# Ledger of designs, part 38: designed miniproteins, single chains, continued (3)

Each design is a single chain, and the fold is of that chain. pLDDT is the mean over its residues in the fold that is shown.

## One batch from the design tools (miniprotein)

Design m9302
Fold by ESMFold2-Fast:
Structure m9302 (fold): chain A 76 residues (1-76)
Amino acid sequence: SLEELIKEREKMSDEERGKRAYEALQKLNDVRRRGGTPEELAEVYKEMAKAGDKETIESFYRQAEKLRELAEKEKK
């Protein structure tokens, strides 16, 4: 949930957030390059939400949830 992501993010140091942001970007590039599924993209955006600043968590989380809904209903 969004609340869980916020709690997890607040436990991270700036260094940990930076590392996770870098790893999430690498994973995003990999998924895009190989034509991954909306489900895989949703997972990457959740990781980006955890790694971002507190003001971007909601935005990235909502994007991840939309991608998850697409993965469950259609792959278009």
Scores: mean pLDDT 71

Design m9303
Fold by ESMFold2-Fast:
Structure m9303 (fold): chain A 67 residues (1-67)
Amino acid sequence: GPLPASDVEVVAVVGPFAVVTFRAADTGERLPGLGRAATDGSLLLHVPGYGDYRAAASAEQLAAARA
């Protein structure tokens, strides 16, 4: 399954995806990726070459990027 991530920052929104930066738990690095909301209220994050991550993020973080 997806690896844990934290400290999600929304940079932009493009269609159904949020362009984000976040901290990957496996490497400790801050990575850029694409986020989408999961049905359980988490964010699913994809980073080409690194893999898939999951983070908690508020609805307000995604809503602010759509303003």
Scores: mean pLDDT 73

Design m9304
Fold by ESMFold2-Fast:
Structure m9304 (fold): chain A 87 residues (1-87)
Amino acid sequence: MAEEAARAAREAALALGASEEEAEAVGRHARELARKIASLRDPEELARAREALERQRADAEAEANPAVRAAVLRAVEALRRVLEEAE
């Protein structure tokens, strides 16, 4: 769900030291992105989105700060669920 992705992205932004205003903007962007992913119907676009999320997950797992790592992984997982529902 787009709202879950927005929440996870907002939490990730706060973990990175963003202000509440900046975190709200990041949350709005993630909500927009999740809705866009949910509207995808082209198999090639879905495949590219999946590859992008998998790359983001791998990058997040390499993050040295455990709080940032956990927050980013939650955001990626929320977007991955939106992508799976779009299929």
Scores: mean pLDDT 73

Design m9305
Fold by ESMFold2-Fast:
Structure m9305 (fold): chain A 99 residues (1-99)
Amino acid sequence: SDEELLQQLKEIIEEMRALAEKHIKDPEVLAQLNKEFDTALGLIEAMGEEKDELLKNVYLISLSGILFAMLRILERVDPELAKEFEKKYEEMLELLNKL
């Protein structure tokens, strides 16, 4: 169901947050990542409430942009964590394609 897919997307974001909190030592980088996670969760919630397929696609593009921005931050700070985030991003794209 769409509800189950959206819940799985939220769980992936929270897994990414937990990984960032465990591995990122720079408080400014961690604060920026947490802001991006909060934005991503808001977009997932908005997608769940949206009935217009065009607007759902806008939220998808926005979510992809947020995830890409986080990967760019991590590549500079922790390249190994960036690889884990890239894997989570691919998992999220597979779930989004089922919506």
Scores: mean pLDDT 83

Design m9306
Fold by ESMFold2-Fast:
Structure m9306 (fold): chain A 83 residues (1-83)
Amino acid sequence: SLEERKKRIAEIKPGDIVVDENAGTGDILIEAAKKGAFAFGYEKDPEVRQKALERLKAEHIGNAKIYTDKEELEKDVEKAKKF
């Protein structure tokens, strides 16, 4: 729900690793990145994923990424956790 997404966003802190395997249009990814977290998202729908990617680019967000491959996402998350 939108209320649950808002609560999740409110709990994000700088330096957090945030994973959203149903990223949609990137609301959680964008807000997490703006709070200084590292955000990793997956969205299987290519049209919805493209909208999220365009939003990340428009906002000049370098600390969030949306993936086409869940295995690549999982490998990058694992690497980020070791930092």
Scores: mean pLDDT 84

Design m9307
Fold by ESMFold2-Fast:
Structure m9307 (fold): chain A 61 residues (1-61)
Amino acid sequence: MSEEELRERERLAREAWEYSQDAEKMRKFLQEHGKEGQEIAALGFELGLREAKEALAAARA
């Protein structure tokens, strides 16, 4: 993957993570992006978990 393609994929993953807070929006996202949307949504969840863990650790420092 090109660096530009990788950055765009990460941006979409963050959007998918935000949509995961709203089941209806997530359903629309998956319908729009099909199978690739499922992979991107999974990546978005990983990014969200990583960010949440880091924020939690910082709050306890």
Scores: mean pLDDT 66

Design m9308
Fold by ESMFold2-Fast:
Formats: structure tokens, sequence, C-alpha cells
Structure m9308 (fold): chain A 58 residues (1-58)
């Protein structure tokens, strides 16, 4: 969904945006769940909060 990409790109937090873009790629089979978990951990972000954020953007 291209509209979802535009919403993600509008997020002011660069670390949150980067993880959400990777979640978008995961939904398309272009990334693994482990890659998402590793990136969220590196940025100190809770994956459950990120997934909830993505659900609100959908």
Amino acid sequence: NEALLEKINAIPDENEKEVLLLVYKLDRGEASAQEVLDLAARHGLDINDILLKKAKLD
C-alpha cells in the first residue's frame, strides 16, 4: 500500500520510521521478523509499540 509508505515517511522520529519501513518490507516478504526485532532493539524501541503504531497507520 503506497499510502502507508507516505504515512511512514511523515513520521518525525527517524528511528521509529526506519523500523516501520522494515515492518512494511516484512509484510511484503522482503525482510525477516528477526531483522525487524534486531533493528528495534538497536534503537531501544518496543516492537509491540511499533506494531501498534503500524496498525493505526493502516
Scores: mean pLDDT 80

Design m9309
Fold by ESMFold2-Fast:
Structure m9309 (fold): chain A 82 residues (1-82)
Amino acid sequence: SLDKLVAIFTEEGSKVHKEREELKNQAMEALKVSESAAQALLNEIDETQKKHEEKRASVIEMLQDTKSAAQFVEELEKAKKL
């Protein structure tokens, strides 16, 4: 159902945000020890964000067959405010 998709994607978004913040903090600490270690963490942050953005776009496109993409985006935005 659409409600299940909204819930799953909201959970994924929260997880990605937490992972990104943790990696940012680790990268800042790593800069004091090793430039290479800091760069590796920054690359992982970029990869995590890109995967989330790709998933979001893909889900929006797929919903055109059953529900309008606009309706899904509206439900997702409502979920973000909770």
Scores: mean pLDDT 62

Design m9310
Fold by ESMFold2-Fast:
Structure m9310 (fold): chain A 97 residues (1-97)
Amino acid sequence: SQIEYTDLILESAYKFTEYVANKLNININEVTTECIDQIDNNIDEAASILACVVEKLLTAAKVSPSTIKELVKAIKEANIDEFKKTAEKAEQELSNL
């Protein structure tokens, strides 16, 4: 169901952001708080917050803007297959930096 896919992508995105934050020694709770403060949309808040966290962390990690945009889109659209594919691409960029 759509609800199950949304929960799965949110969990996968959170685990990925935790991995990146730990690798960069960034406080994920601080980034999450900044994203909560910046979100004006009360619909799909969890996906919007995670998309913001992903964007902030991967920008700090110097991941390409195109890869970040693709991940943000996958999170907002609850597209788990595209998320997995683009997360692997982001991990490759992180290992090459």
Scores: mean pLDDT 74

Design m9311
Fold by ESMFold2-Fast:
Structure m9311 (fold): chain A 62 residues (1-62)
Amino acid sequence: NAEAREGIAAGNAGTDTGAAAAGAASQEKLHGRGDEKSAQAALEVATGPEGRRAAELALKGA
């Protein structure tokens, strides 16, 4: 599926995903008070692969 391949490429780019993740994090903070840990994880994912790793661990382990 071509769209799936583009999704993977976008996730790898990080820059566009960063802007989207930042927007999503802001929305989650407004919608779910106390969801700041998830919002912070999303912001970290936006800033690089190390952030994504931390977010995945937090979402899975925390």
Scores: mean pLDDT 52

Design m9312
Fold by ESMFold2-Fast:
Structure m9312 (fold): chain A 67 residues (1-67)
Amino acid sequence: SAAAEAARREAERLGLTITDQQAETLATLVLSGASADEVARMVRILTGREITPAQAQEIRDAVLAAA
């Protein structure tokens, strides 16, 4: 989906390597109304990496703009 592609591209810009399935998970989470904090938590679960609230917000904004 366009939303998942946006999540993947933004994660890659932030130096995160995520799979297509992980990108779909993040896109679905954001489109379901998740906060930046919840996005950051999911990134940690999926990748083992911690990101800042500002970086989580960038992922959230990219997904919402693509949807």
Scores: mean pLDDT 87

Design m9313
Fold by ESMFold2-Fast:
Structure m9313 (fold): chain A 63 residues (1-63)
Amino acid sequence: MTLREKRRALLLESIEAMNEKAKKRLAELPEDAPVSEKIQVVIDSIVEGGDEFARGAAELDAA
């Protein structure tokens, strides 16, 4: 498996994990929560997923 294939797999996995975290967090918010809070939950999930991907990609590059 090439480094490119490994990074693609890691990216897809990170996107799925980020999406699941966002769904879980959104489900925990009250129905009347402001749109800004819902947006913030999505942003936080994206940032966390991006950090995990960046770390994993750096580890793959170092290996």
Scores: mean pLDDT 77

Design m9314
Fold by ESMFold2-Fast:
Structure m9314 (fold): chain A 74 residues (1-74)
Amino acid sequence: MSTREKLEEKVEEIIKRIKEEFPDASEEELETIEIAVRSEIQAYEREHPGKVPSEEELEELLEKALKNLKKLKE
C-alpha cells in the first residue's frame, strides 16, 4: 500500500470517529475539520517525505487541527 493511500485511509478513520462523537455536526463542519486534518498531514508529509504518521502522531495532528479551529472560532 502506498504512503498516500495509507494516509487517506487513516484520515477517513479520523473523520468517521469525529462523526460518531459529534452526530449533530453538519456536512460543512465535517468538511472543515477534514480540510484542517489533511492540511496538518500534508505539512507532516512535507517535513517527513515518504513516512506515514503513527496512530499517536495522527492523534497529535488531529488535536492540533482542532485547537487551531477552536482558536479561530473562539
Scores: mean pLDDT 71

Design m9315
Fold by ESMFold2-Fast:
Structure m9315 (fold): chain A 81 residues (1-81)
Amino acid sequence: SASWRQAAESLEKEVKRLEEEAKKLNDEEALKYVKQAREKIKELKRLLEDPNASEEELQKVFNEAMKYILKAKELIDKKKA
């Protein structure tokens, strides 16, 4: 659906921002979570092309991507403090 594609695009923008920030801070652990988030976003986009993918599958992968994004953000915020 359009809403899931918008969600995936929003996640990609956030991950790119976090990757740039983590690189500036030389935060290797935050970069690992960014990489994991990118893989989950890639999986989400693949599921969006699959007509047999359920709403539950999309939600699960989205939540996993969000988990990694939040971990990366937490590490970056801690390094900046």
Scores: mean pLDDT 86

Design m9316
Fold by ESMFold2-Fast:
Structure m9316 (fold): chain A 89 residues (1-89)
Amino acid sequence: SELEKLVKEKIKEVKEKGTPLTEDIIKSLIESYELIEELDEENREKYEKKLKEYIENNDYIGIMTLPGIILIQLATGVIKRVRESKFKL
């Protein structure tokens, strides 16, 4: 995918430049990509766009905070599904 290519290219760039928090940035890029794949179609498109924007703008704070935001989204989705299932049982 286009996003996978961008993530791989940014990881390479960050490794070569040796920025402060290089390891945290790389970890957050990988975690964000993996978490985005677990989202529904609508939220996946939303967060793919967000990650691409952060990558293109070298927004390392955005990159490092994104996994936490996506985890909250996933947790909220799981809670909603469990709640609906229990109500129908």
Scores: mean pLDDT 78

Design m9317
Fold by ESMFold2-Fast:
Structure m9317 (fold): chain A 65 residues (1-65)
Amino acid sequence: MEEGEKLVQEARKALVEGKYDEAIENATRAEKLGLKKQALAVRAEAFRKMGKYDEAIKLEEEYRK
């Protein structure tokens, strides 16, 4: 379980470093380990920073409700 939290932390670090593809990859792995809401939030932010607004909105809707 702790491994998923580490992946979320690594994904957030990748966002800060501008490594959006790496952030999405780490967040996707965290989602598979049960951290769905945290993973979707990170992926949505990465897509927004990449200019993929439609994908970001879809992910934000999924984790809010």
Scores: mean pLDDT 78

Design m9318
Fold by ESMFold2-Fast:
Structure m9318 (fold): chain A 64 residues (1-64)
Amino acid sequence: SRELVRAAKRELYDAVKHLLDAAQQAAAEAALRNDASNAEFARALGLEPAGVSAFIAVREAEAA
């Protein structure tokens, strides 16, 4: 669901945000606010899009 996707993205960002520079943090926060794609969010974090999508899918499955 959209809510689970949003929560999973927030969880991932909160776990890694202190490792990001200021521009990456700003881009990630904008992506979270705007419900940006997994690819755009992954790019802001410096992560592979497939890995971010897999993380979100696992979190959604765990909530089911």
Scores: mean pLDDT 81

Design m9319
Fold by ESMFold2-Fast:
Structure m9319 (fold): chain A 68 residues (1-68)
Amino acid sequence: SKEEIKEKAIEGARKAGEAGSGAGAAMSVYQAHQQGIETTREGMEAAGRAGEAGDGEKAEKYARQALG
């Protein structure tokens, strides 16, 4: 379901952020978008910046906001 795709992407962004991977956090959101979930470029970039900073909680928050 779309909800399962969203939750997987949100968890992926959090884990990538905990590991300090901005590309991983942004890519998690992008993969959900490729599977038909609407998102914003700004939201994907915000998740990426939080992940690069090593902030898994903010990466999760921004990914959740980006995916709705």
Scores: mean pLDDT 85

Design m9320
Fold by ESMFold2-Fast:
Structure m9320 (fold): chain A 88 residues (1-88)
Amino acid sequence: SLSEEEKKKLMEEGGERIAEEAREAGLPEEIIELARNSYNPEDRAKAILKIAEYLGLPEKELEAARLYAQGVVTGDPALERQALAVLE
C-alpha cells in the first residue's frame, strides 16, 4: 500500500501529464495551470471538464469526459472504461 504522501505524488504526476497534453494541444494557459495544479482529484476532474467544454466537444464526448472525471474523483477504474465505451 502507498503512503498518503506517495498517493499525492502520483496524483501530481497525473496532473502534470494532463497539463503537458493540454500544452501540446495549444490550450490556454488558464486551463494548463488548472491541470498542472490538479493534485486533488476534484480539481483534476474540474480541469478535465473545462478542457472538454473549451474544445466544444459534442454531447457524446462531454458525457465521456464527465464519466472519466467521476472516475478520477472516486478512483473507480470502471468509470474510466465506461467513458471509453461512450465514445464507441
Scores: mean pLDDT 74

Design m9321
Fold by ESMFold2-Fast:
Order: C-alpha cells, then structure tokens, then sequence
Structure m9321 (fold): chain A 60 residues (1-60)
C-alpha cells in the first residue's frame, strides 16, 4: 500500500491534518520528525500500523 492510497481512505480533513502534521514535523526535525508526526497522527485516526508506516514513508 502506498501513502497516497492510505490517505485516500480518509476524509479530506483527516488527510489534511496528517499531511500538515508531517510537514510541520519535517520543518522542525527533518525527515525523522516528519515521519514520526505523520505516523502518530495516522494512528490517532485509527489507521493500522502498516497504513501509518506507508504515509510516514511518503513524507521521507
């Protein structure tokens, strides 16, 4: 599964929140910060660990 495919299963707001969190984390802490922020937000929205990882991988 790609990060884009995982994001497409979410509402526009949820996908936007995840992308915003990842982008802010990336700006503050580089690739690892972006990955962690995106994964943490995806997991909060009830995504599986595999889906959250795919989104995080897309942020790096």
Amino acid sequence: MTGGQALSTLSEKQAGDILTAGNNGYGNSGGNGGYKAAVDMALKYGMSEEQAKAIGDGMG
Scores: mean pLDDT 72

Design m9322
Fold by ESMFold2-Fast:
Structure m9322 (fold): chain A 95 residues (1-95)
Amino acid sequence: SMENKEKLYEELDRWLKEGKISPIQKESAIEFIKSLNDAAVERLVELVDEGASISTIMQFINTAVYLQRTLDPATFEKKLKEEVELARKQQELEG
């Protein structure tokens, strides 16, 4: 939803203000998020709310855009779920 995208944009702005990402990283992430469907955006919001690292979130954005562009909708949904679980496992190993 647009509300979910706005939440992600606010989080990116916060990270920029905290010096955690560059202006170019923020601009690229916003453009990628604009291109993402609601399923991918919802999963990104879930990862942010769960406290996933900036590196995990940025990696997931890049992966979701790639999958959305290359896969049919059914295969995309399945692969997106696998990538969310992989991100969660990676977060557990980094904590």
Scores: mean pLDDT 84

Design m9323
Fold by ESMFold2-Fast:
Structure m9323 (fold): chain A 70 residues (1-70)
Amino acid sequence: SPEREARLQRIRALMKENKPLYEILKELGLTPDEAAELLRHLGVDSPRIKEILEAIKKDEEKGRELARTG
């Protein structure tokens, strides 16, 4: 779709600025499903997609822990 193509172009532009893919996906506020679909379109292998999604999930849990102790 045109919206998906525009989002892929934005991700490619941010990657040219030397931002890590993981940080780009977090900055865009993508859901895990949206992130997985875009990563597949970028040609990222399934094992790598799993690693990135687990890293995002782990960061969310850390955020919840900080909210409880702060």
Scores: mean pLDDT 69

Design m9324
Fold by ESMFold2-Fast:
Structure m9324 (fold): chain A 75 residues (1-75)
Amino acid sequence: MMRGRLDISYDPKTGTLTVTITNLDTGEVVTVTGKAPTGHDQGELIQEAVERARAMGIEEIVDVRFDTNGKDAPP
């Protein structure tokens, strides 16, 4: 059974969502990035990443990390 971790990062300054799925058993990574200024757009990118993960043999997503807290980068 191949397990995946879903990491979601949203940049509110650019409206860009980055969705990364890591195969925890192989270390293989799928990344989907795009403009997602609305929840609908964000949902589409997340669904695309999940479908790509399934295509690569990830059977379940065991960890989901979602960061919407747009802190500025440190100096």
Scores: mean pLDDT 74

Design m9325
Fold by ESMFold2-Fast:
Structure m9325 (fold): chain A 67 residues (1-67)
Amino acid sequence: MAKVYEVSKDTTIKEVREKFFGDYPDEEIEIFQDGLPIPHSLLDTKPAEGTEITLKVGDKEVIFKFV
């Protein structure tokens, strides 16, 4: 089941990934923006305010809204 969390727009995708999925290797973590996978080179970026990023590991899916 997908859960939605609000995170600061001053946070990078990498920081969110490490906080919520730090125990999982990168190979098990799928990262999506608007249903499209994003490359690891974008993990150090701060998404624009209102952007929703989805992190998925197996059947666990979490949506992060940047505010």
Scores: mean pLDDT 76

Design m9326
Fold by ESMFold2-Fast:
Structure m9326 (fold): chain A 83 residues (1-83)
Amino acid sequence: MEEVEKLKEEAKKLEEKARKYREDARRLREAAEYNRELGEKEGVRYYAAADINEVGAEVSEELAKKYEEKAKELKEKAKKLEE
């Protein structure tokens, strides 16, 4: 039972990390949108900032997905141990 509890705790920590990366991605997408609007009106340098933020959002989304997948694996393992 303690082993199952540890797996569930580890899964929760990974889910929390995934949530934080999802939030980071959302903020970076918002920043990219803002900089793209500024680029159209104020100058080309803001397009570069938008591109950087967009790449950052993609990386954060990929990391979130990996942590979500690992958390799911740990939850499945915990569930099988309690069958």
Scores: mean pLDDT 83

Design m9327
Fold by ESMFold2-Fast:
Structure m9327 (fold): chain A 65 residues (1-65)
Amino acid sequence: SIIDHAVGYTLVIYAAVLGHLVSVEIRDGKLYIDVRTRTEEERELILKKAEEVRKVGVEVEVRFV
């Protein structure tokens, strides 16, 4: 749905504004996001945001590169 796409993009925007976004792909209704973090705290923030997005029905795979 439009709402699911908007919620997925919230994670992409979050990663991008924090300078962690490497790449993004949407395939078969699933969001794939590659991120680069330097600290465990940064990693936990990304994972927490991804889980918030999943709770509203968006399929997300986060890859740390």
Scores: mean pLDDT 79

Design m9328
Fold by ESMFold2-Fast:
Structure m9328 (fold): chain A 96 residues (1-96)
Amino acid sequence: VPLEEAQRLLEELRERLEQLVREGVVSEETALAVYQTVGVVLGLGLDSGLSAEEIAQRLRAAVQATLDELGASEEERQAVLALVEEFAARLAELMA
C-alpha cells in the first residue's frame, strides 16, 4: 500500500470516529485511543510487510484490548468494532 493511501484510510477513520463522538455514541477518550491504536498497528504491519489479513487480525485484537482497558460500554464496542471491520475491508481492497 502506498503511504498516501494508508494516510487517507486513517483520515477517514478519524472523521468517522469524530462523527460517533458528536452523535454521543463513543466518548472522545475511546475514539482517540482507538485511532492511535489503529495507526500504530497499521504502521507496524505495513513496515513489516504483513498481508491485509494479518494486519486485520492484529487490528481486531489490539482494538478489543484497548476497549477492555478503557472499560468501554457494549454500545461503544459495537460501533468501534464495526468501524474496524470497515477499515479492514477497505485496506484489503487497497492491497488486492
Scores: mean pLDDT 85

Design m9329
Fold by ESMFold2-Fast:
Structure m9329 (fold): chain A 87 residues (1-87)
Amino acid sequence: GKAVIGILGNVVTVLVKSEDPVKLAAKLKGFALSKGARVTTDIYGNVAIVTAVADDAEALAAELAEFLRSLGFEVTIIEGFPELSDL
């Protein structure tokens, strides 16, 4: 599957397309919370949306990208908010 991570200031937004977006959102939320981030999640169809606020957003984005790649996702990191069309 594909994932896009956007970085805007201290905010990291993850969009990931999955057959089980609820399970994936829960895994990503748990991971980001373990890094001290404040996290909200939403599901839109088969897309998991994870928004995390962290003091070091760039480091968190890099760690989330590696976590997603370890789960078999192709990950793109962008500056700004990702769009569904980026998936």
Scores: mean pLDDT 87

Design m9330
Fold by ESMFold2-Fast:
Structure m9330 (fold): chain A 90 residues (1-90)
Amino acid sequence: STTVTDEQIDEVLPLMSPETQEVLELAKGLKTVEEVVELVEAALLVKKWETADDAEKERMAKVLGISVEELEERAREAKEYLAEVKAKAA
């Protein structure tokens, strides 16, 4: 597995939006690039699901080739994952 260092995260932080910086700070507890990518993808999915209207939710599901119900389940799992990572970081 490809490892991400805290120094690499710190180098990128000033280039990112405040919302992305918050997610990347949580990523300092993670050991691999795959874990960091999973955290960022989870955060983006939850944000898009919570802010999207019904038409945007249908569009997202269509682009991913899944049902809106399956997309809702993925967003729920992503939200639970984010809560777990935040609990470990505290």
Scores: mean pLDDT 73

Design m9331
Fold by ESMFold2-Fast:
Structure m9331 (fold): chain A 100 residues (1-100)
Amino acid sequence: SWEEKLKEAAKIAQEAMDKILELIDKKASLEEIWKVMEEAAKKLLELVKDNPEIQKVIEEGLKEAKEYLEKGDLEKALDVWNETLGEVLELLWKEVEKEK
């Protein structure tokens, strides 16, 4: 159900955010931060494989975040990543509302 997918997506998003914050506190490499984003995005893409619109949001957001990380702009990469996760959760919530 879309409700179960929304709950799982929220969990994936929160766990990714917690890991990224821990990596920042430990002064980890941007490559390690990217791997967390990429792994979370891969899990989200599998979760929404039957919704091409949400997949597109994830793919475009991940690409933009990667471009900022490659430029060394962690703050902009995190802004894009957080905006992307928020949009994904909003679109999933809209799907849940359609089932009611």
Scores: mean pLDDT 87

Design m9332
Fold by ESMFold2-Fast:
Structure m9332 (fold): chain A 83 residues (1-83)
Amino acid sequence: SALEELYLAELDEFEAQADKMIAQARKEGLEKELKVVETQIRAYRILLDYAKKHGLETVAARVEERIAQLERRKAEIEAELAG
């Protein structure tokens, strides 16, 4: 759909900015990276709910994969901080 095509284009830019924020936070320390990753997981979950409600299946699938990647990174940071 035209709506899904628009959201996919916006996701490309959103993911680029999200990755840039994570990279910057990583330079500042693991605790700040964790906070940024957790904030992004919450934002992506809101987008996932919206995508599913509106039948944006391709957007939903891509967002689910991104959430899985962020959850893995969160686990890595939490393990590192635990020592």
Scores: mean pLDDT 88

Design m9333
Fold by ESMFold2-Fast:
Structure m9333 (fold): chain A 91 residues (1-91)
Amino acid sequence: SEKLLNEALELAAELGRKLYELKEKFKKAKTEEEKKKVLKEVEKAYEEFMKKFEELYKKADKELQEFLKKFEEVIKKDVEKLIEEMKKELK
């Protein structure tokens, strides 16, 4: 469905914007406590994205589900890399 695809792309764009803002906030944070708080906000933003994305996935036909699954895998890899880099700076 064109509507479902557009909704999925909008969710990804919203997540991308939030992650960009949080990445900048993390860089500007002066204390370990503030950086840990930003990391939790990144994890929460990703969890909220995943819940909404899963609901769209359940409504999609087989062709769109295949595309969305590959799209989700790319997003997951990028987010996990960001979280890992942030955790490395906190050690």
Scores: mean pLDDT 87

Design m9334
Fold by ESMFold2-Fast:
Structure m9334 (fold): chain A 65 residues (1-65)
Amino acid sequence: MADALAQETRELMRRRLEEEGLLDPASIEAVADALGRNQRANAEYGITVPSESMVTTVVETVRAK
């Protein structure tokens, strides 16, 4: 499950950032990879965080910048 959840979170993050159009492709990939790694770590500790919630927080942060 950890791998699937990390991949889902990474793909969702990438798509949302592409839709916003605020970042270049390299920055989008870096942010998506970082969020995927965080989600994998959460799963390893038995912590379940909704991917949509994590992605929304990052998008709001990028918009505020």
Scores: mean pLDDT 77

Design m9335
Fold by ESMFold2-Fast:
Structure m9335 (fold): chain A 86 residues (1-86)
Amino acid sequence: SMEEMARAIAEKMAAMDPAELRAQAAATEAAAEAEVAASGYSPEKAELLLRAARLVAEALRAAADGDVERAARLLLEAHELFQEAA
């Protein structure tokens, strides 16, 4: 299930170096902002993608703090926004 996949990803993230996870969160946000700025996407699609990227970054930070439940929930929410943007 999607919930089981999000949980498995969150557990893997929580096993990683917290500093590396926080660096990855910052990189994820920066990459999404750069893509949106370069893409010419509609404002609606741009906003959905930026929101999804921010949720992924929050999930990485939650995993860095050891909060697997929050990381899994944020990953599921991000997945829904990516699906809406597609």
Scores: mean pLDDT 86

Design m9336
Fold by ESMFold2-Fast:
Formats: C-alpha cells, sequence, structure tokens
Structure m9336 (fold): chain A 97 residues (1-97)
C-alpha cells in the first residue's frame, strides 16, 4: 500500500466560504505526486469549488512523503462534494500503485 494515510478537514471561514484540507501521506514521492495530482484535479472539477492550492511535497522523519491540498468552496455541500471526489480519486491512484 503506497498511500499510507489521507486526512480530511472541512472548516467554515469568516467570509462564509468553506475550506477543505486534505493531507496525503505516502511511502514514495511518486505516490504522493500521483495522489496529489488526482485529488487536485478532482477538486477543481467539483461544482462550487472556487480555488485549489497545493503545498510542495515534503519528507517526514520516517522517510514518508506528505502533501497538503486546500480547496475553497462556496457552500458546505460543495466542500463535501470536493472532499468526496478527492478521496475517490486518491483511492483509484492507490489501486493502480
Amino acid sequence: MEILKVEVKIEKREDGRYVVHITIQAKSKEAAEKAADAAEEAMRQTPGVLAVYRTGIREDENGNYIVEITGVAESPEAAQRAADAALEAIKKVNEEL
């Protein structure tokens, strides 16, 4: 299993928008890149998502790779759809690795 962990957090901003934070932990930089690319694209294609940002891939103290993706959504429903789409995309990448 190349993708070790995926964490999702949805929070409401003071401006009424919703932020979706996805943290991906992978065994290799390649797996982290493929999962991040798939998640970012899935979020960008989600109706009601206004922006998507990604951190650079970093190595943790255990030699695993971490990448964070942030989506900004217009509604809680759009935020949930973005999270669900990203998780499904990551799952498909992990099945191909």
Scores: mean pLDDT 84

Design m9337
Fold by ESMFold2-Fast:
Structure m9337 (fold): chain A 87 residues (1-87)
Amino acid sequence: AEAEALEVAAQVDEDTAALLARLSPEQRALVAEAEAELSDAELEELIEEGRRLSEEGIRDGEKAKRSLAAAYVLGVRLARAARERVA
């Protein structure tokens, strides 16, 4: 079970690095700002707002960009917490 959790954490870390490498400097700046400035609750609110916009068929806009950055940051934080629990 812990070995599986460690393998999943390692896979998420590799996927996270690959995603980060594909981001533009502007997108990386948004991710860095969200990581430094926003709480998990604020990240969840941005993700929920982006999901609502998506449900309405809205595909562009600053809110959608911020929601994507928030989802990335929250995912990384959750993966890091899981990794810390098994390491």
Scores: mean pLDDT 66

